# Ledger of designs, part 106: designed miniproteins, single chains

Each design is a single chain, and the fold is of that chain. pLDDT is the mean over its residues in the fold that is shown.

## One batch from the design tools (miniprotein)

Design m3677
Fold by ESMFold2-Fast:
Structure m3677 (fold): chain A 89 residues (1-89)
Amino acid sequence: MEEEERAYQKLLNFIKSADEAIEKVKEFYKKNGNKEQALEFLDAIREALKRQYEKYKPLLSPEQQARVEKDLENTLKKIDEAKKEIEKS
């Protein structure tokens, strides 16, 4: 129960950090124009999120898992949108 709440808060914090990292990658690309590195950074954020979710998912209640899944989906969508924006430029 206490481990469950800690896992939940850790995942929420990782998702928040990922959202911030996506914005930093966009700023990085705007300053240096390196598409390859920007796309690699976005892929690294995706893989880190997947690893953290797999690590902590077994500790979550079904309700917490559903909430994290929704936030995770939103962040993964932001990664996909950022990748498309960079590719178009």
Scores: mean pLDDT 84

Design m3678
Fold by ESMFold2-Fast:
Structure m3678 (fold): chain A 112 residues (1-112)
Amino acid sequence: HMIDEVLEELSKEVPLTDDAREALRIFLEEFVQVAKEEGIEVTKEDLLLVARYILNLALKHLKSDKITREDVKAALEEILQKTDEYKLLPERIQKLLDKTVPRALQRIDELE
């Protein structure tokens, strides 16, 4: 699966807890589903782009030696603020993030 390949690549770049990896998986699943609903094609490169964007936001607020579920959740909440880095993303990706982030946050919260 494309999502599993993306998560494997990211795990080599940044230390993730198992809970953080699961939160990121949920985000990517919702992102792919929203893309299908909107008729927008997404590639593995697009998934790597958005996942790295989330992880870079999480790294800015890192309080431990590994990215946690709380760090991923905080990064997703920061995306809703639409900072300057968000505005540099392709417009199609911005549209998908606007719909994906609320859905992903709801699913992540339901795991607790």
Scores: mean pLDDT 82

Design m3679
Fold by ESMFold2-Fast:
Structure m3679 (fold): chain A 95 residues (1-95)
Amino acid sequence: VDLDALRAALEEALKPIAEKYNAEIRVSVGLAGDMVLVVVHATTPASKADELAQAIEDAVREVARAFGLEAEVGTYIKKKGDTAYITTFAFLPLP
């Protein structure tokens, strides 16, 4: 798997989502043993957290599928006042 191409594709897919939800979104991609680990960090208004989390998960799954990979995706949401901090983890097993 070309990790630089995967990261670029994820950043491209998440850009319109960040704009729609007035969110700050950052992506990191790396190797975790025999898996590719994708971590997405997002900050958004608390009222938009669940919608944004779903949009991020859907985007990650679609990009992974385009690379011939099946992603196991999970999200953690931490709310502080009117702000939500979202962390999405995706594990992509290597063949």
Scores: mean pLDDT 86

Design m3680
Fold by ESMFold2-Fast:
Structure m3680 (fold): chain A 72 residues (1-72)
Amino acid sequence: MKAEIDREVDLALVRMGVSVLKQSVDKKLSKDDIEKDIEFAKKVLERAKELGDQEAVEEAQKILDEFEKKLK
């Protein structure tokens, strides 16, 4: 359980992580780089779920799905 200020800081960090991942989706990456970004996106998704930020959860899941499609 987090203090109010700590929660706001974590929300800002999660949203920043989502923004960085969204920029990576538009790039042409190697398979190995995509696999690493998938692992990072999973961690961002878990953090967003812990914080109860539904918007961040939806965005992180969308990014994860896009990276998984790129592996095909």
Scores: mean pLDDT 74

Design m3681
Fold by ESMFold2-Fast:
Structure m3681 (fold): chain A 77 residues (1-77)
Amino acid sequence: MKGTVTLKKLSETTVEATFTDNDTGKSASRTLTLPVSFKELAELLKKALAENPDAPLRITAVKETEDSITIDYESVE
């Protein structure tokens, strides 16, 4: 399974998460409260991309802008 998650910055601790299924092109959005700041979350995701290539849900790409983080993922199990 492959998908994309886009996190749009609403505040330092709140994001709008859009989940896109790459097979159907359908998306769903939810507001999430973060346990860390938006910048710290971006850094943690980039670290996860570098350090966890064999995870069951693998992050394959992370793209950061000033107000968004885009995450590509795939299931490897």
Scores: mean pLDDT 73

Design m3682
Fold by ESMFold2-Fast:
Structure m3682 (fold): chain A 70 residues (1-70)
Amino acid sequence: NLEESVAKLPLFLQQEYLKAQRESAASNDPVIQKLLQNLEQKVSNGTATVDDFVDLHVRLALNDIKVALS
């Protein structure tokens, strides 16, 4: 259960995950969707690393910049 696996993360990472999930849900970028799916899979099986969160966060930030400049 993804929700139960998220609840086992440190509080800071739980908050970052929920924020990333919400921001990703508003995105039409297929790379963001793929990164979210990869993060969800790794969180569910207990193999998620800080780098997995960083990759998604960086792509979300770059997408925001691209939208602002378009």
Scores: mean pLDDT 77

Design m3683
Fold by ESMFold2-Fast:
Parts: sequence; C-alpha cells; structure tokens
Structure m3683 (fold): chain A 70 residues (1-70)
Amino acid sequence: MEEFEKLVEEASKSLSPEQQLVLGQVAAYAMQDPRATLEDLEALAQWILENPEVTLEEALAKLDELLAQR
C-alpha cells in the first residue's frame, strides 16, 4: 500500500496536474485490488506519462487490462 503511494508521488513529479489527478485516482483503485502488483502500477504510471491527454476512464480501462492478464 505505502509502496503504491510512493510510486504515485515520484511519478507525479514528472506529470501535469491533470495527469497527477488521473494517476492518483487510478492508483487508489489498484491499491484496493489484491491482484494489483507494484509492477502493474509502474506500467500504468509510465503509460500515463506517455499519454498527456489521458482521461480517468482510459486509465481505469488500462488498469483493468493489466489485471486481467494475471
């Protein structure tokens, strides 16, 4: 749980305020799912960084995709 928060904090330093909001909200969903790993959150944070126009809906869909592959 705390590791997810630290990843969000570190990634947020490179993100816009809008991207930070999306990452924070999607990370909160990931922390509540026992299937989610730190690697899944790292992949999601990197994907958000590479997609500056990302929406929360798109980020949640990406998280669901990553979790479904487990």
Scores: mean pLDDT 76

Design m3684
Fold by ESMFold2-Fast:
Structure m3684 (fold): chain A 74 residues (1-74)
Amino acid sequence: SELDELEARLNALLRELYDPRASEAARRAAKDEAVAVAREILEMDPSLTPEQREARLANFEAMLDEILADVAAR
């Protein structure tokens, strides 16, 4: 399904954020794409309110920012 393909893509992007061989540019690109994919996944769920979608996306982006900050501090 489209959802399964998006979830697989998201998992691949998250692995790239943790890859010690990835460049800073590659990690930033992976974060940007992960946020875009996550937004698309959330928009496919008709049970979520707009407020719930924005809250989940904001929490996800904050988590990615913490990962990038941790990697940059190493």
Scores: mean pLDDT 85

Design m3685
Fold by ESMFold2-Fast:
Formats: structure tokens, sequence, C-alpha cells
Structure m3685 (fold): chain A 105 residues (1-105)
């Protein structure tokens, strides 16, 4: 529940701070995405679609902020920008599935 959402928020904060401090964008994108997707999959496995949606919302918000930082960085690689956009798209699919399954309960 709440503790799992807070853990994802902490990973978002850490990834954004690392990126602002000149950390490797690819590493931050991959770590954040992996953490969020793992948490969503665990919530789905437990039938907790409300939690899955909340985790997806937090992950999407964090990745959208990361995308804004990368787009404002003249040294950002186009492939890293694309990777974040793909990650956001995949999380939106998970969010949509969580909402669909909630509507059937």
Amino acid sequence: GKEKVERVREEVRRALEALREGGDPREQIERLYSTVVSAIKEAFKNGDYELAKEIADVGIEGLEEMLELLKSDPNAKPEDILEVEIAIGILRIYRGLALLLLSKQ
C-alpha cells in the first residue's frame, strides 16, 4: 500500500537528483523504469489494481519530469529522450490496464 508508493516516490526523487547532478541518464532511466514496472507487476499479482494505478501515476510523473530535464539539456542524447518517451508509453498501458480491471470489480 502506502509504503510501496512512497518507495517509488523516493526512487523518482533519487533519479531526478542524480540526473540534475550530471549522472548517466541511461542508468537513471533504466533503474527508475525497472523499479516502477516491478512494483506495478507485484501489485497486479496481488490483485491490488488501485495500488498499481497509483504506482504507475507516480512513475509517469517522474519520467515526464526526467523528459523535461533531458529536453532542456543541450548535451542530452536523442536516444535517451526516446527511451524515456517509450517508458512513459509502457507505464500508461499498465495504468490503463489497472483502470480496466478496477472497472470490472
Scores: mean pLDDT 89

Design m3686
Fold by ESMFold2-Fast:
Order: C-alpha cells, then sequence, then structure tokens
Structure m3686 (fold): chain A 67 residues (1-67)
C-alpha cells in the first residue's frame, strides 16, 4: 500500500487546496482542511506560516502511522 501523501496546491489567486491520501486520523485531516481554507486569500507571509503548520501536522500524523 502507498505511504500517506499530502499534496498542496496554491493557484495564482492564492487559493490553497490540499489532497490527503492514506491512513491519517480524521481529526488531523479536518484540521489540515480548516488551515487550508484559512490560508486561502491571506497575504504571502501569513499563508507561508499556515502552510508550514499544515506540513508539520501531516508529518506528525504520518510518523505515528509508520512508527
Amino acid sequence: PPLPQLVISVDAEGKVTVEIEGPIPEEVREEILRLAEEASGKNLAERAKTLLEIARLFEEARRRTLE
């Protein structure tokens, strides 16, 4: 089976879209989706900070699944 994967896309208008595949806890999935919505339409610096938080949450969830 494939390892958990996260794809983050940002369009020219600053809309953030995330796609998550694999065994991630539902509460983490919900939080990542919420953060992606919050990042959409923010300025570059605030959006970058939120994207880093998304990556951090996904890495923590992935680590717990694999370890």
Scores: mean pLDDT 78

Design m3687
Fold by ESMFold2-Fast:
Structure m3687 (fold): chain A 65 residues (1-65)
Amino acid sequence: SDEVYNKLMELASKGKTEEAAKYAKEAKEKGLVTDKIYQTFSDLRSFNPSPTIRRGSGAVVDALK
């Protein structure tokens, strides 16, 4: 589980939200992440037109708890 979270966080922090969403989907199918986590990364893909404008400052990390 920790490896999956670390990979998702790495992809999201690099702005690779599409790759993060795909990885989250695969991890959900394997039962490694919850529906909430999968939705979080899928939503980031949809709502990420300009990540530099989003000043969430760890909101993604807090949502994963």
Scores: mean pLDDT 64

Design m3688
Fold by ESMFold2-Fast:
Structure m3688 (fold): chain A 60 residues (1-60)
Amino acid sequence: SIPLDELRKMIQAGDPEALKLVEEGAEKAAEGIGEVLGLDEESIEKLKKMFLDTELSAFA
């Protein structure tokens, strides 16, 4: 596993591998929450985007 501070530096540098990890994390989180809450596919897609936007903002 990559330490959070190291991942943050990679994202700030525009590393495509780090960005892919953030996208995969956002997707997994949105799908998991969507399943627990019984969300439809459209709501899960919106949640994925919100998580990705939030994660990228947190690393800026």
Scores: mean pLDDT 73

Design m3689
Fold by ESMFold2-Fast:
Structure m3689 (fold): chain A 66 residues (1-66)
Amino acid sequence: GTAAAKAMLQAAANAKTLEEARAYGAQAVIEGRGDGAGQTGGWAAANAKTLEDARKAGQGGAESVG
């Protein structure tokens, strides 16, 4: 649900590797089904090309889901 999507986006924002950030972004898409911010932030983090972009997507998504 929305709370789980927010938690996954926060985890992506604090990830230590691009692989971890992408995995958390993918989970945020699954958990945020029906929530536009969770879907958008999760998708952006899951498809990011750099750790910095993935963390930025996670942070922005987390702030928008709540």
Scores: mean pLDDT 80

Design m3690
Fold by ESMFold2-Fast:
Structure m3690 (fold): chain A 102 residues (1-102)
Amino acid sequence: SLKERQEIEKLQKQLDQQVDDLQRTVDDRSRRDPSWGPTVRQLMVETMRLASTIFSKKSPKEGLKEAIKLIQETIDVIRNGTREELIKKGRELRSERLELEK
């Protein structure tokens, strides 16, 4: 329907903003803790890969909502988490992606 198309467009703009926020969060954490740079960047890579897999498996509206939630959770972990929590989160996201790709 026209209304559903408008909802999808709104969610797409929200996702684009969340991706920008994730990139800024990665850059900020890497500057604050330079030795964490590779770990933070790897977590972003695993997050974006899982988001892509979610989109391939879900309807557009459901995929957008799940991807937005995933990116927000990743931003929170990068901002407030320990290095060990970032590494663990990256591994969990990879495992979830591989399970969804079966």
Scores: mean pLDDT 88

Design m3691
Fold by ESMFold2-Fast:
Parts: structure tokens; C-alpha cells; sequence
Structure m3691 (fold): chain A 74 residues (1-74)
């Protein structure tokens, strides 16, 4: 399992609370900006995991962005 840092978990929770569960696109924008990754990298990861962007909650989006960030560090 990919472990998300406690500091990053708190920031993700804050972003989700700010925009709400229905605002996955706004959460994607803020979280990608926070981690300094490109949206295209997130879309490739969604495709690899067989996830539909339209079915992702704000929480699901934040978790996928955090996974892309952790994999990019390697």
C-alpha cells in the first residue's frame, strides 16, 4: 500500500472539505498544484487502474493524485 504522509493527508482533507465531494475537478486542480504534478500524469494513472473520471469522488481523486506523486518520487 502507498503511505500518504500525515501532513499531505491533512492538506487533502482540507481541500476536499473546501470544495466538497461533488467537486472532483476542482480537487484535481488544487491537489495536482499542491504536489507539483501534471494532470496528464493523473489521467494516465486513472487509465492504468481502469477508473472512470466521472465516477471519482473528491476523496478518490485526491488519493489517486497522491499515488502518482509517490510513484514519481521513485
Amino acid sequence: AIEIKEEDQEKLAEIIKKYGYEKSEEVLEEVTKYFGIEKSEVYERLKEEGLDLKELSAVGMAVIVARVYEEKKK
Scores: mean pLDDT 74

Design m3692
Fold by ESMFold2-Fast:
Parts: structure tokens; sequence; C-alpha cells
Structure m3692 (fold): chain A 62 residues (1-62)
């Protein structure tokens, strides 16, 4: 939903492209995603692993 996507952009500074990548990861790996995948996304986006996991959970619920 637009509200969830809007909140992820504001709270985590994620772009539309990064949201789409996270949607694909949640679809491919499920939630919780493998630790290695979460750590790689955290490093790539400049986020904590907790923030990545929170974003994946929110997007998986859509």
Amino acid sequence: SDVIIGNLKKDLGLSEEQIEELRRVAERHGVPAPRAVVRELARKYGLSPREVERALRALAAL
C-alpha cells in the first residue's frame, strides 16, 4: 500500500528502485530472509540489518 511504501521512504531513506529490489527479495527468499542476504542489503543501502528485516516484513505483508 502507498502508506507503507511512503513510510519506508521517509524512515529509511529508500528510493523507489530500492523498494522494488526489497519486494523481489521478500518474494524470492520469504520472511525472515537469510542472514547473509539481509547483511548484504544493509551494507548496500547503508541501513542496519534490523531496518532491512523490518522493511522486508512490511513489504511481504502487501
Scores: mean pLDDT 82

Design m3693
Fold by ESMFold2-Fast:
Structure m3693 (fold): chain A 94 residues (1-94)
Amino acid sequence: SESLVEQARTYLAIGMQEALELLKQGKVEEAVEAWRKMREVVMGLLRQSPEVSEEELAELEELLDKIEEAIRNKDLETAQRLVEEMLERLRALA
C-alpha cells in the first residue's frame, strides 16, 4: 500500500525515537546499536526502491554515517536535525 521509500521513512522515524529514548537514559552504546540495526533495514529498503539511484544511495548512506556520529557524541540537536534532513530527502523521493 505504501512505497519502499515511505516504509524506509517510517522505520527511520521510529528508529530515531528509540535511539533518543536510550540516549536520555545514558545508554549510548545501546542507542548506537539500535541505530545500526534500523540503518540496515532502511538501507535494505532503499536499495530495492526503483525511485532511488546509486548516487542517491551513496549520499543517504553518508548522511546516516553523520547521524551515527552525532548519536555517539551525544549531540541530540545535530542528530535530530540530520534525521529531519534525511526524512525530507526521502519524502522528496516518494
Scores: mean pLDDT 85

Design m3694
Fold by ESMFold2-Fast:
Structure m3694 (fold): chain A 91 residues (1-91)
Amino acid sequence: SISELARKLVKEIEPLVEKIKEMIKTKEDAEILERLSDLIVRAATIQDPKFLEEIMKELKKLAEDIIEGKITKEEAKERLEEIEKRIEELE
């Protein structure tokens, strides 16, 4: 079922979210984590299996890039905004 797929994908991202929590040093870091967490919860309600997998994969990649220091905080915010807009446009 789509709900089982969503739970599986959320579980794959959960360890990355926990790593980011340990890396919080500033209010901006906390705001980025809050936005990421909110989008993961929102993405888990997507009813299209292919779109669900695509969005969850992008959220996972964003979390990995944050952990690895591959992107700036500004770039992280921009990617979060783009993902949010994509979810809104396809609802």
Scores: mean pLDDT 86

Design m3695
Fold by ESMFold2-Fast:
Structure m3695 (fold): chain A 72 residues (1-72)
Amino acid sequence: MLDEIERLIREVSEKDPSFAERARALLDRAVALGSEEALREIRLALELAVQDNYSAAAIHLSAAQLEIDRVE
Protein backbone atom coordinates (compact mmCIF):
# COMPACT_ATOMS: atom_id res chain seq x y z
CA MET A 1 0.00 0.00 0.00
CA LEU A 2 2.57 2.63 1.03
CA ASP A 3 4.83 1.99 -1.99
CA GLU A 4 1.75 2.15 -4.24
CA ILE A 5 0.71 5.49 -2.71
CA GLU A 6 4.25 6.87 -3.25
CA ARG A 7 4.05 5.87 -6.93
CA LEU A 8 0.64 7.54 -7.30
CA ILE A 9 1.98 10.75 -5.70
CA ARG A 10 4.74 10.85 -8.34
CA GLU A 11 2.15 10.41 -11.12
CA VAL A 12 -0.15 13.13 -9.73
CA SER A 13 2.80 15.54 -9.17
CA GLU A 14 3.29 15.70 -12.98
CA LYS A 15 -0.30 16.96 -13.41
CA ASP A 16 -1.03 18.89 -10.20
CA PRO A 17 1.96 19.49 -7.88
CA SER A 18 -0.18 21.29 -5.28
CA PHE A 19 -2.56 18.33 -4.94
CA ALA A 20 0.42 15.96 -4.68
CA GLU A 21 2.00 18.17 -1.97
CA ARG A 22 -1.23 18.12 0.06
CA ALA A 23 -1.53 14.34 -0.32
CA ARG A 24 2.10 13.89 0.79
CA ALA A 25 1.51 15.96 3.94
CA LEU A 26 -1.52 13.81 4.81
CA LEU A 27 0.43 10.63 4.00
CA ASP A 28 3.22 11.58 6.45
CA ARG A 29 0.65 12.17 9.21
CA ALA A 30 -1.31 8.97 8.43
CA VAL A 31 1.88 6.88 8.56
CA ALA A 32 2.99 8.51 11.85
CA LEU A 33 -0.43 7.75 13.40
CA GLY A 34 -0.82 4.27 11.90
CA SER A 35 -4.19 5.22 10.41
CA GLU A 36 -5.05 2.52 7.86
CA GLU A 37 -8.36 4.25 7.02
CA ALA A 38 -6.54 7.52 6.22
CA LEU A 39 -4.07 5.60 4.01
CA ARG A 40 -7.00 4.02 2.14
CA GLU A 41 -8.64 7.42 1.58
CA ILE A 42 -5.35 8.95 0.37
CA ARG A 43 -4.88 6.09 -2.11
CA LEU A 44 -8.45 6.52 -3.45
CA ALA A 45 -7.97 10.30 -3.77
CA LEU A 46 -4.75 9.82 -5.77
CA GLU A 47 -6.31 7.14 -8.01
CA LEU A 48 -9.18 9.53 -8.80
CA ALA A 49 -6.76 12.42 -9.42
CA VAL A 50 -4.84 10.27 -11.95
CA GLN A 51 -8.21 9.80 -13.73
CA ASP A 52 -8.75 13.62 -13.73
CA ASN A 53 -11.69 13.21 -11.34
CA TYR A 54 -10.54 16.00 -9.02
CA SER A 55 -13.96 16.63 -7.45
CA ALA A 56 -14.13 13.06 -6.11
CA ALA A 57 -10.40 13.14 -5.30
CA ALA A 58 -10.93 16.22 -3.08
CA ILE A 59 -13.73 14.42 -1.20
CA HIS A 60 -11.40 11.50 -0.40
CA LEU A 61 -8.56 13.82 0.69
CA SER A 62 -11.05 15.47 3.06
CA ALA A 63 -12.07 12.00 4.33
CA ALA A 64 -8.39 11.21 4.97
CA GLN A 65 -8.08 14.43 7.02
CA LEU A 66 -11.15 13.42 9.07
CA GLU A 67 -9.67 9.96 9.77
CA ILE A 68 -6.40 11.60 10.90
CA ASP A 69 -8.33 14.03 13.15
CA ARG A 70 -10.20 11.08 14.74
CA VAL A 71 -6.91 9.41 15.77
CA GLU A 72 -5.09 12.59 16.92
Scores: mean pLDDT 84

Design m3696
Fold by ESMFold2-Fast:
Structure m3696 (fold): chain A 93 residues (1-93)
Amino acid sequence: SPLEEKLRQLYPALYDFLRAKRPEDAITLFREVLELAQELKIDPGALDRVLAGEDLSILTPEQRKLLEEIVAALKASEDPLATIREIREKYGP
């Protein structure tokens, strides 16, 4: 899919992570993550870089903690879609 190739190029670590968790629904799951990031005022590129193992020194301590908690929850999850919805309910408006 041209959309999948573009997402892989823009957010390779995030794309690979989500595809590994839910290969059939990777695009849908990516949209849910993007919407969550926008609601929480997180740059999806920062989420991608944390998943790639990078340390983002430009983030505030609060942003870093929230991003690390989201990444840890998603990595531990057997159902990432349900986990995203739980995070949205806990931290969303």
Scores: mean pLDDT 76

Design m3697
Fold by ESMFold2-Fast:
Structure m3697 (fold): chain A 89 residues (1-89)
Amino acid sequence: EEDEKLLKEIIELARRRSGPLDALVAEHDAFRKEADELIKTYEKESKEQANKLRKEAIDREFDLGVQILDAAVQTVVDALEELRKRREE
């Protein structure tokens, strides 16, 4: 099926261009782990400090999420453009 082959080609091209996206996803995962551990640590000692850390974590996670989304969209656009050029030749 031609459609299945095209989908596989798009996925392959996206994987090849995913370096920046993979780095951002790894940064997001590392941040979430660190934030969760810090929040748990402060939750025993100060609920106010824990709540402040939760707010800061939400703000940072949102910023990272926007960067990941932008990188993902660009990766897909670039992959589709490259596939288009290959098919026209």
Scores: mean pLDDT 70

Design m3698
Fold by ESMFold2-Fast:
Structure m3698 (fold): chain A 81 residues (1-81)
Amino acid sequence: SERARLVAEAEARIKELLKKKYPDLIEKYGEETAIRFLILELAPLSLTDAEIDALGAKGMPQSVVDRARALLATVREISAR
């Protein structure tokens, strides 16, 4: 499937970006958690409150968690108006 191939290529590029920009996150949290951390930093709007809480519990920096929550709250306020 072309879609599966594109997803695999995107995942590989995200892993390369993590290794270049966030190598300490891979070492400390593992690849899966580091990928979710990158999503939290760059595009938290795709995450639920429960997922953000779970990433905080895994030891993600509180400043990143707080910023993600603030962005999500702002988008929800705009969407509710």
Scores: mean pLDDT 69

Design m3699
Fold by ESMFold2-Fast:
Structure m3699 (fold): chain A 91 residues (1-91)
Amino acid sequence: INIEFAEQAEEAAKESRNPQLRAELLITAGNYYYDAGNYLKAAKYYIQAARLYPDNNPMKADALKNAARSYERAGNLDKAKQLLEEAKKAE
């Protein structure tokens, strides 16, 4: 059921012209994929959401931290470290 909710959030994000709503829907998709254990898809959608926020926005930092956590769970520690460094710049 988490994957069905993730797919619904993905579709809504594609159709949204509002960048803030689109980012929120992408974060929602990432959360559902993370809960489903699909950490690489979770990271993908968190990164896409982060790109929709300006550089000095705490929401960008949070999305990058969630992407980093997802890469850690997937075993890609180098990408996780890089995303954490980017998150510090966004704070």
Scores: mean pLDDT 82

Design m3700
Fold by ESMFold2-Fast:
Formats: structure tokens, C-alpha cells, sequence
Structure m3700 (fold): chain A 63 residues (1-63)
């Protein structure tokens, strides 16, 4: 659920920005923001880890 929402945010950014430099960074920022909004109680390191995992999955789907 949490990872799925982050993944969806990252994928949406990649679909909109995928041909531009920095698209991956924007996808990460979107995933991070979604995770922070839903679970502000999680440590920053955990949010970062989940955001990276979400972006990795979004990249695989975006292909």
C-alpha cells in the first residue's frame, strides 16, 4: 500500500518527464513527498529507502 502509492507517484512523473534530464530525480522527489505526507512518523532514512525502491519499480514499468 505505502510502497504502491509511492510507486504510482514516481511512475506518473516518469510518464510526464521521461524524455528530460532529471526525470528520475523528479520521480524520486514525488515518491518521497507522497511517503512523507502519508507517514511523517517514519525516519527519514526509511522514507528515503522506500522512495528509492518505488523509483526502481517505476523505472522497470516505464521501460
Amino acid sequence: ELLEKAYEAALEVLKQEGDKPGAIRKAFDAAYDVLREIRPDLPEAEIHRLAMEAVDKAIEEYK
Scores: mean pLDDT 80

Design m3701
Fold by ESMFold2-Fast:
Structure m3701 (fold): chain A 105 residues (1-105)
Amino acid sequence: VEVPVTPASPEVLALTDRALAELAERARRESTLSPERLDAVLAAIEGSVRTAVELGASVEQAEAVALDVIDALLAQGVISAEEAELFKRLVRETFARLRAELAAL
């Protein structure tokens, strides 16, 4: 069996960046948060996911990191339960597409 950790490839980073951009566009259309609060939430999710992938996290681990960030923002009162469910849905849908694209490589 090969090494259990795969380092970040340029293809994985590029597909992740595209997925995060699609997530941000969908959130801007569907979220009721103010632009400033929405930008802060997206920056937290994007930064955490990008850092995890750059450190060699799998796509499944990166999805878990994004979901954990949303739960932390909810616990801190930054977003409502309704907004948290919206962001979790968008994350799950975006990462499901990303996993399918990576599986095709």
Scores: mean pLDDT 81

Design m3702
Fold by ESMFold2-Fast:
Structure m3702 (fold): chain A 58 residues (1-58)
Amino acid sequence: MSYKEIFEYLRTLSVGEAKELLLKNTKLNEKEALEVAVKIVGGKISEEEFIEILKKYG
């Protein structure tokens, strides 16, 4: 699965659902996962920024 496909999928979810997937699949804590989920679902983060987060915390 590509980073683009993961990013687009997360954007279709609720903030709570995106947060839970980030917690399950990354080293982000609850607060960090919530902040990232809000930015993804709200369209406030680019695909490139998301990939950097996954490389740092995946």
Scores: mean pLDDT 82

Design m3703
Fold by ESMFold2-Fast:
Structure m3703 (fold): chain A 90 residues (1-90)
Amino acid sequence: SADLQAITDAILSALIAELEELKKKYPEEAELLEETIARLREIQNDTSLSAEEKLQRAIEVLREAIEKSKNEEIRDVLQHFRDSLEKLLN
């Protein structure tokens, strides 16, 4: 769906922007956040992927980032976006 693609791209853009701000706030997590942002940008810019495939890949990226993060605020933000992406798959 074109609507699902637009919503997915908008959520990924919002997530990336939020992670860029968290990277400034928590320099100790900057390496993890930079890797996560790079992976999300690759997914967002992959024109071969459907909206559903982008959602599935982004959810997996966020799952891995949550497991690696030691910061409660970062984990909370990642979980909120993961929940939002999961809802779009249903």
Scores: mean pLDDT 89

Design m3704
Fold by ESMFold2-Fast:
Formats: sequence, C-alpha cells, structure tokens
Structure m3704 (fold): chain A 84 residues (1-84)
Amino acid sequence: PNMTVFYANIGYDYANNGNYDIAIYYMGMAYDYGIIENDVDNIGMTIGYGNNTYDIIVNNGDTNNTINTGNIVTGMGNYYNDVG
C-alpha cells in the first residue's frame, strides 16, 4: 500500500471536518513517508492535498495551523523540486 497518499487523504478528510491539528499531523506523516518511499509522483499529489488543507485552515482563521500547514507544504514542494 502507498502510505504517502493514504496519509495525505486522511489529513485532507480531517481538515474538511475541522480537525486541523490532526489534519496537519497526518500531512506530516504523508511527507515523511514520501521521502522514505522515494515516491516523487505521490509527493506531488500530496502537495495538492496540502494546498487544499492550507486553504481550508486559512479561510477558518487558524493562524498557528496555517503556519504549520504552510511549512509542511513548502517542505514537500522543495523535496519534489530537488528530486524530480
């Protein structure tokens, strides 16, 4: 099973339910698994979920979770650019 995409989907679902702390936790796991699995294509897909999660959190005014989500998505993007 592809753990990168699996955890990205879980994080996105939690963000849609308003559980931003849990969403960020699972997005972080997706990023870590993407690096471990060396799965650049799935990191690219995870960035999409991360951007959607970021938009949900920003629109709800959660500044701390916005910063944390932005940092994770930025890290994913940097990894994707460096290895792709």
Scores: mean pLDDT 71

Design m3705
Fold by ESMFold2-Fast:
Structure m3705 (fold): chain A 66 residues (1-66)
Amino acid sequence: AREALERALEAGRAANAGAATGAGHALKQYDRGDWEGAARDLREGARVSDDPEAREALLEAAKAVL
């Protein structure tokens, strides 16, 4: 799960600010034990991203944290 979140943040940073922000918020929620909130923020970041690779990484991380 943590490794998937780190990969999603890396992919988001390469793509755009929206994807990077979603992944960053998800990491904070994951660290405080809010796995459902982390998955939600990752899915929102994927929804606003036009980069297919970043979208895929964010969605994979959302599956991994649940």
Scores: mean pLDDT 73

Design m3706
Fold by ESMFold2-Fast:
Structure m3706 (fold): chain A 63 residues (1-63)
Amino acid sequence: DIEKEVLRALALITSAIAIKYSKDPEKARELGDETLRRIDTASVEEAQRLLKEFIKKAKELEK
């Protein structure tokens, strides 16, 4: 599923950015790993939700 592959790629990019800019890089890495695992078994719609949630949580870790 091309849409799911794109979401997975975006999650990988988001994870790398989050780790670099997070005040808690270990927490950012854990969130990224969990998000990627969940996307791999999720529907496209659920994967979209998971990515949005991860972006929000990653942004909170930058504070």
Scores: mean pLDDT 81

Design m3707
Fold by ESMFold2-Fast:
Structure m3707 (fold): chain A 90 residues (1-90)
Amino acid sequence: GLEALAKHFDVSLSTAETAVFHVRLWEAIRAGDWEAVLAMSEEFLKRNKADKDPRELAEAWRREFEAIARDPEALAELERVAEEIRALLA
């Protein structure tokens, strides 16, 4: 569970929750699931009380992923961390 993830990486529970959110976000972007990315941007802005357009945030995240995808080392590291997080949540 989330607690096991926090202990494995020696981070706070809130940091573990943020890591899980980012992994799910990158998976949605990689899958081309734009509806999921938009829903996640709306939830993120609501929770952080930020006055921003959810579509603009979603587009910014997509551009960040495209930048990571152009760097083979960064993409490999992201995939490795995502796999470890998925394994600990199973």
Scores: mean pLDDT 75

Design m3708
Fold by ESMFold2-Fast:
Structure m3708 (fold): chain A 100 residues (1-100)
Amino acid sequence: MEGLLSNIEAAIEVFRKVLAKLEAGEPLSEGELEELRAAAEAVARAARELGLDETAERIRRLAREAIEAAKRGDLEAAAKAVRELIRLAEEVLREARERA
């Protein structure tokens, strides 16, 4: 559980950093897009370990939407998707803590 909690918390930090840039109207670098993808995959994996398969699938879909929106310069759509990723990641974190 400890490693799982740390991974989710680290992913939320990545999402918050990415959201701050998008809300400032700054485009994401290729490295930041890769960090976002990796963070979302970590949370989706954690959700699956907790039996939250629908949540894991929704996280992967939102990450894809955020990355595609950011790549086309739709920073508003990207920010919306990242805000939802943060909300779901916090939900996964809460579930992981309850089962610790």
Scores: mean pLDDT 87

Design m3709
Fold by ESMFold2-Fast:
Structure m3709 (fold): chain A 61 residues (1-61)
Amino acid sequence: STAAEVAAAVAALGATPVSVTETEDEIGLGVRAPDGSRGAGIAARDAPAEEAAKLAVQAAR
């Protein structure tokens, strides 16, 4: 997945993408959940954008 795809998937889940960083192997992701909690996650670049977004949102505290 690309940073843009992951950010769009986060927005589709009702969360706000705060930061997205691409490397060769990984996408780093910061999110703000609808309740105002903040989460961060790292996804493999070859992972589906939807799964990466879900993991980051679920990590929100």
Scores: mean pLDDT 73

Design m3710
Fold by ESMFold2-Fast:
Structure m3710 (fold): chain A 93 residues (1-93)
Amino acid sequence: MARLRSLGRGLLRGAELTEEYLKQHPERDTPAVRELIELARKTGEALLSGDIPALEEVLKQARELAQKYDGSIGRAAENLAKLVEEAIAELRA
């Protein structure tokens, strides 16, 4: 689906921009933020390739991250998990 590919490109670009932001603001470079960026990159690549097994791996990691961290990181991980669940459903349809 063209929509999933556009979403994948958006996630990869967002990860790159966040990495650049962290170079300017190293005090915000935390393990939680790095884990979220890594998940966003993996999700973006899996969406571009339509790789369902890779999306299933990311879903597990996103759910773990949502349980591990609270606040904005936990909410972002929860939102990523929902997005991945929807993407898997669309790719299987």
Scores: mean pLDDT 84

Design m3711
Fold by ESMFold2-Fast:
Structure m3711 (fold): chain A 74 residues (1-74)
Amino acid sequence: MSMGERLAEAAAESRRAGRITPELRELLVEGARKLLDAGLSPEVAAAYVQREAAELGVELPPEEARRIVEEAAA
């Protein structure tokens, strides 16, 4: 499956569960890692991760987006 299909399915499951699933979290970490590898700052990467989650209908607190970027940077 494409990354977009995987993101859509993981986001749908997270919305049904009322929380961010481990599968969605892992996909967001992978996306953040690619942004950091492209030379974006951690602050910009966190903003992109929050926007991506919001576009998928998932509310991601700023603190959680920061943790996802920190995990991606490790």
Scores: mean pLDDT 80

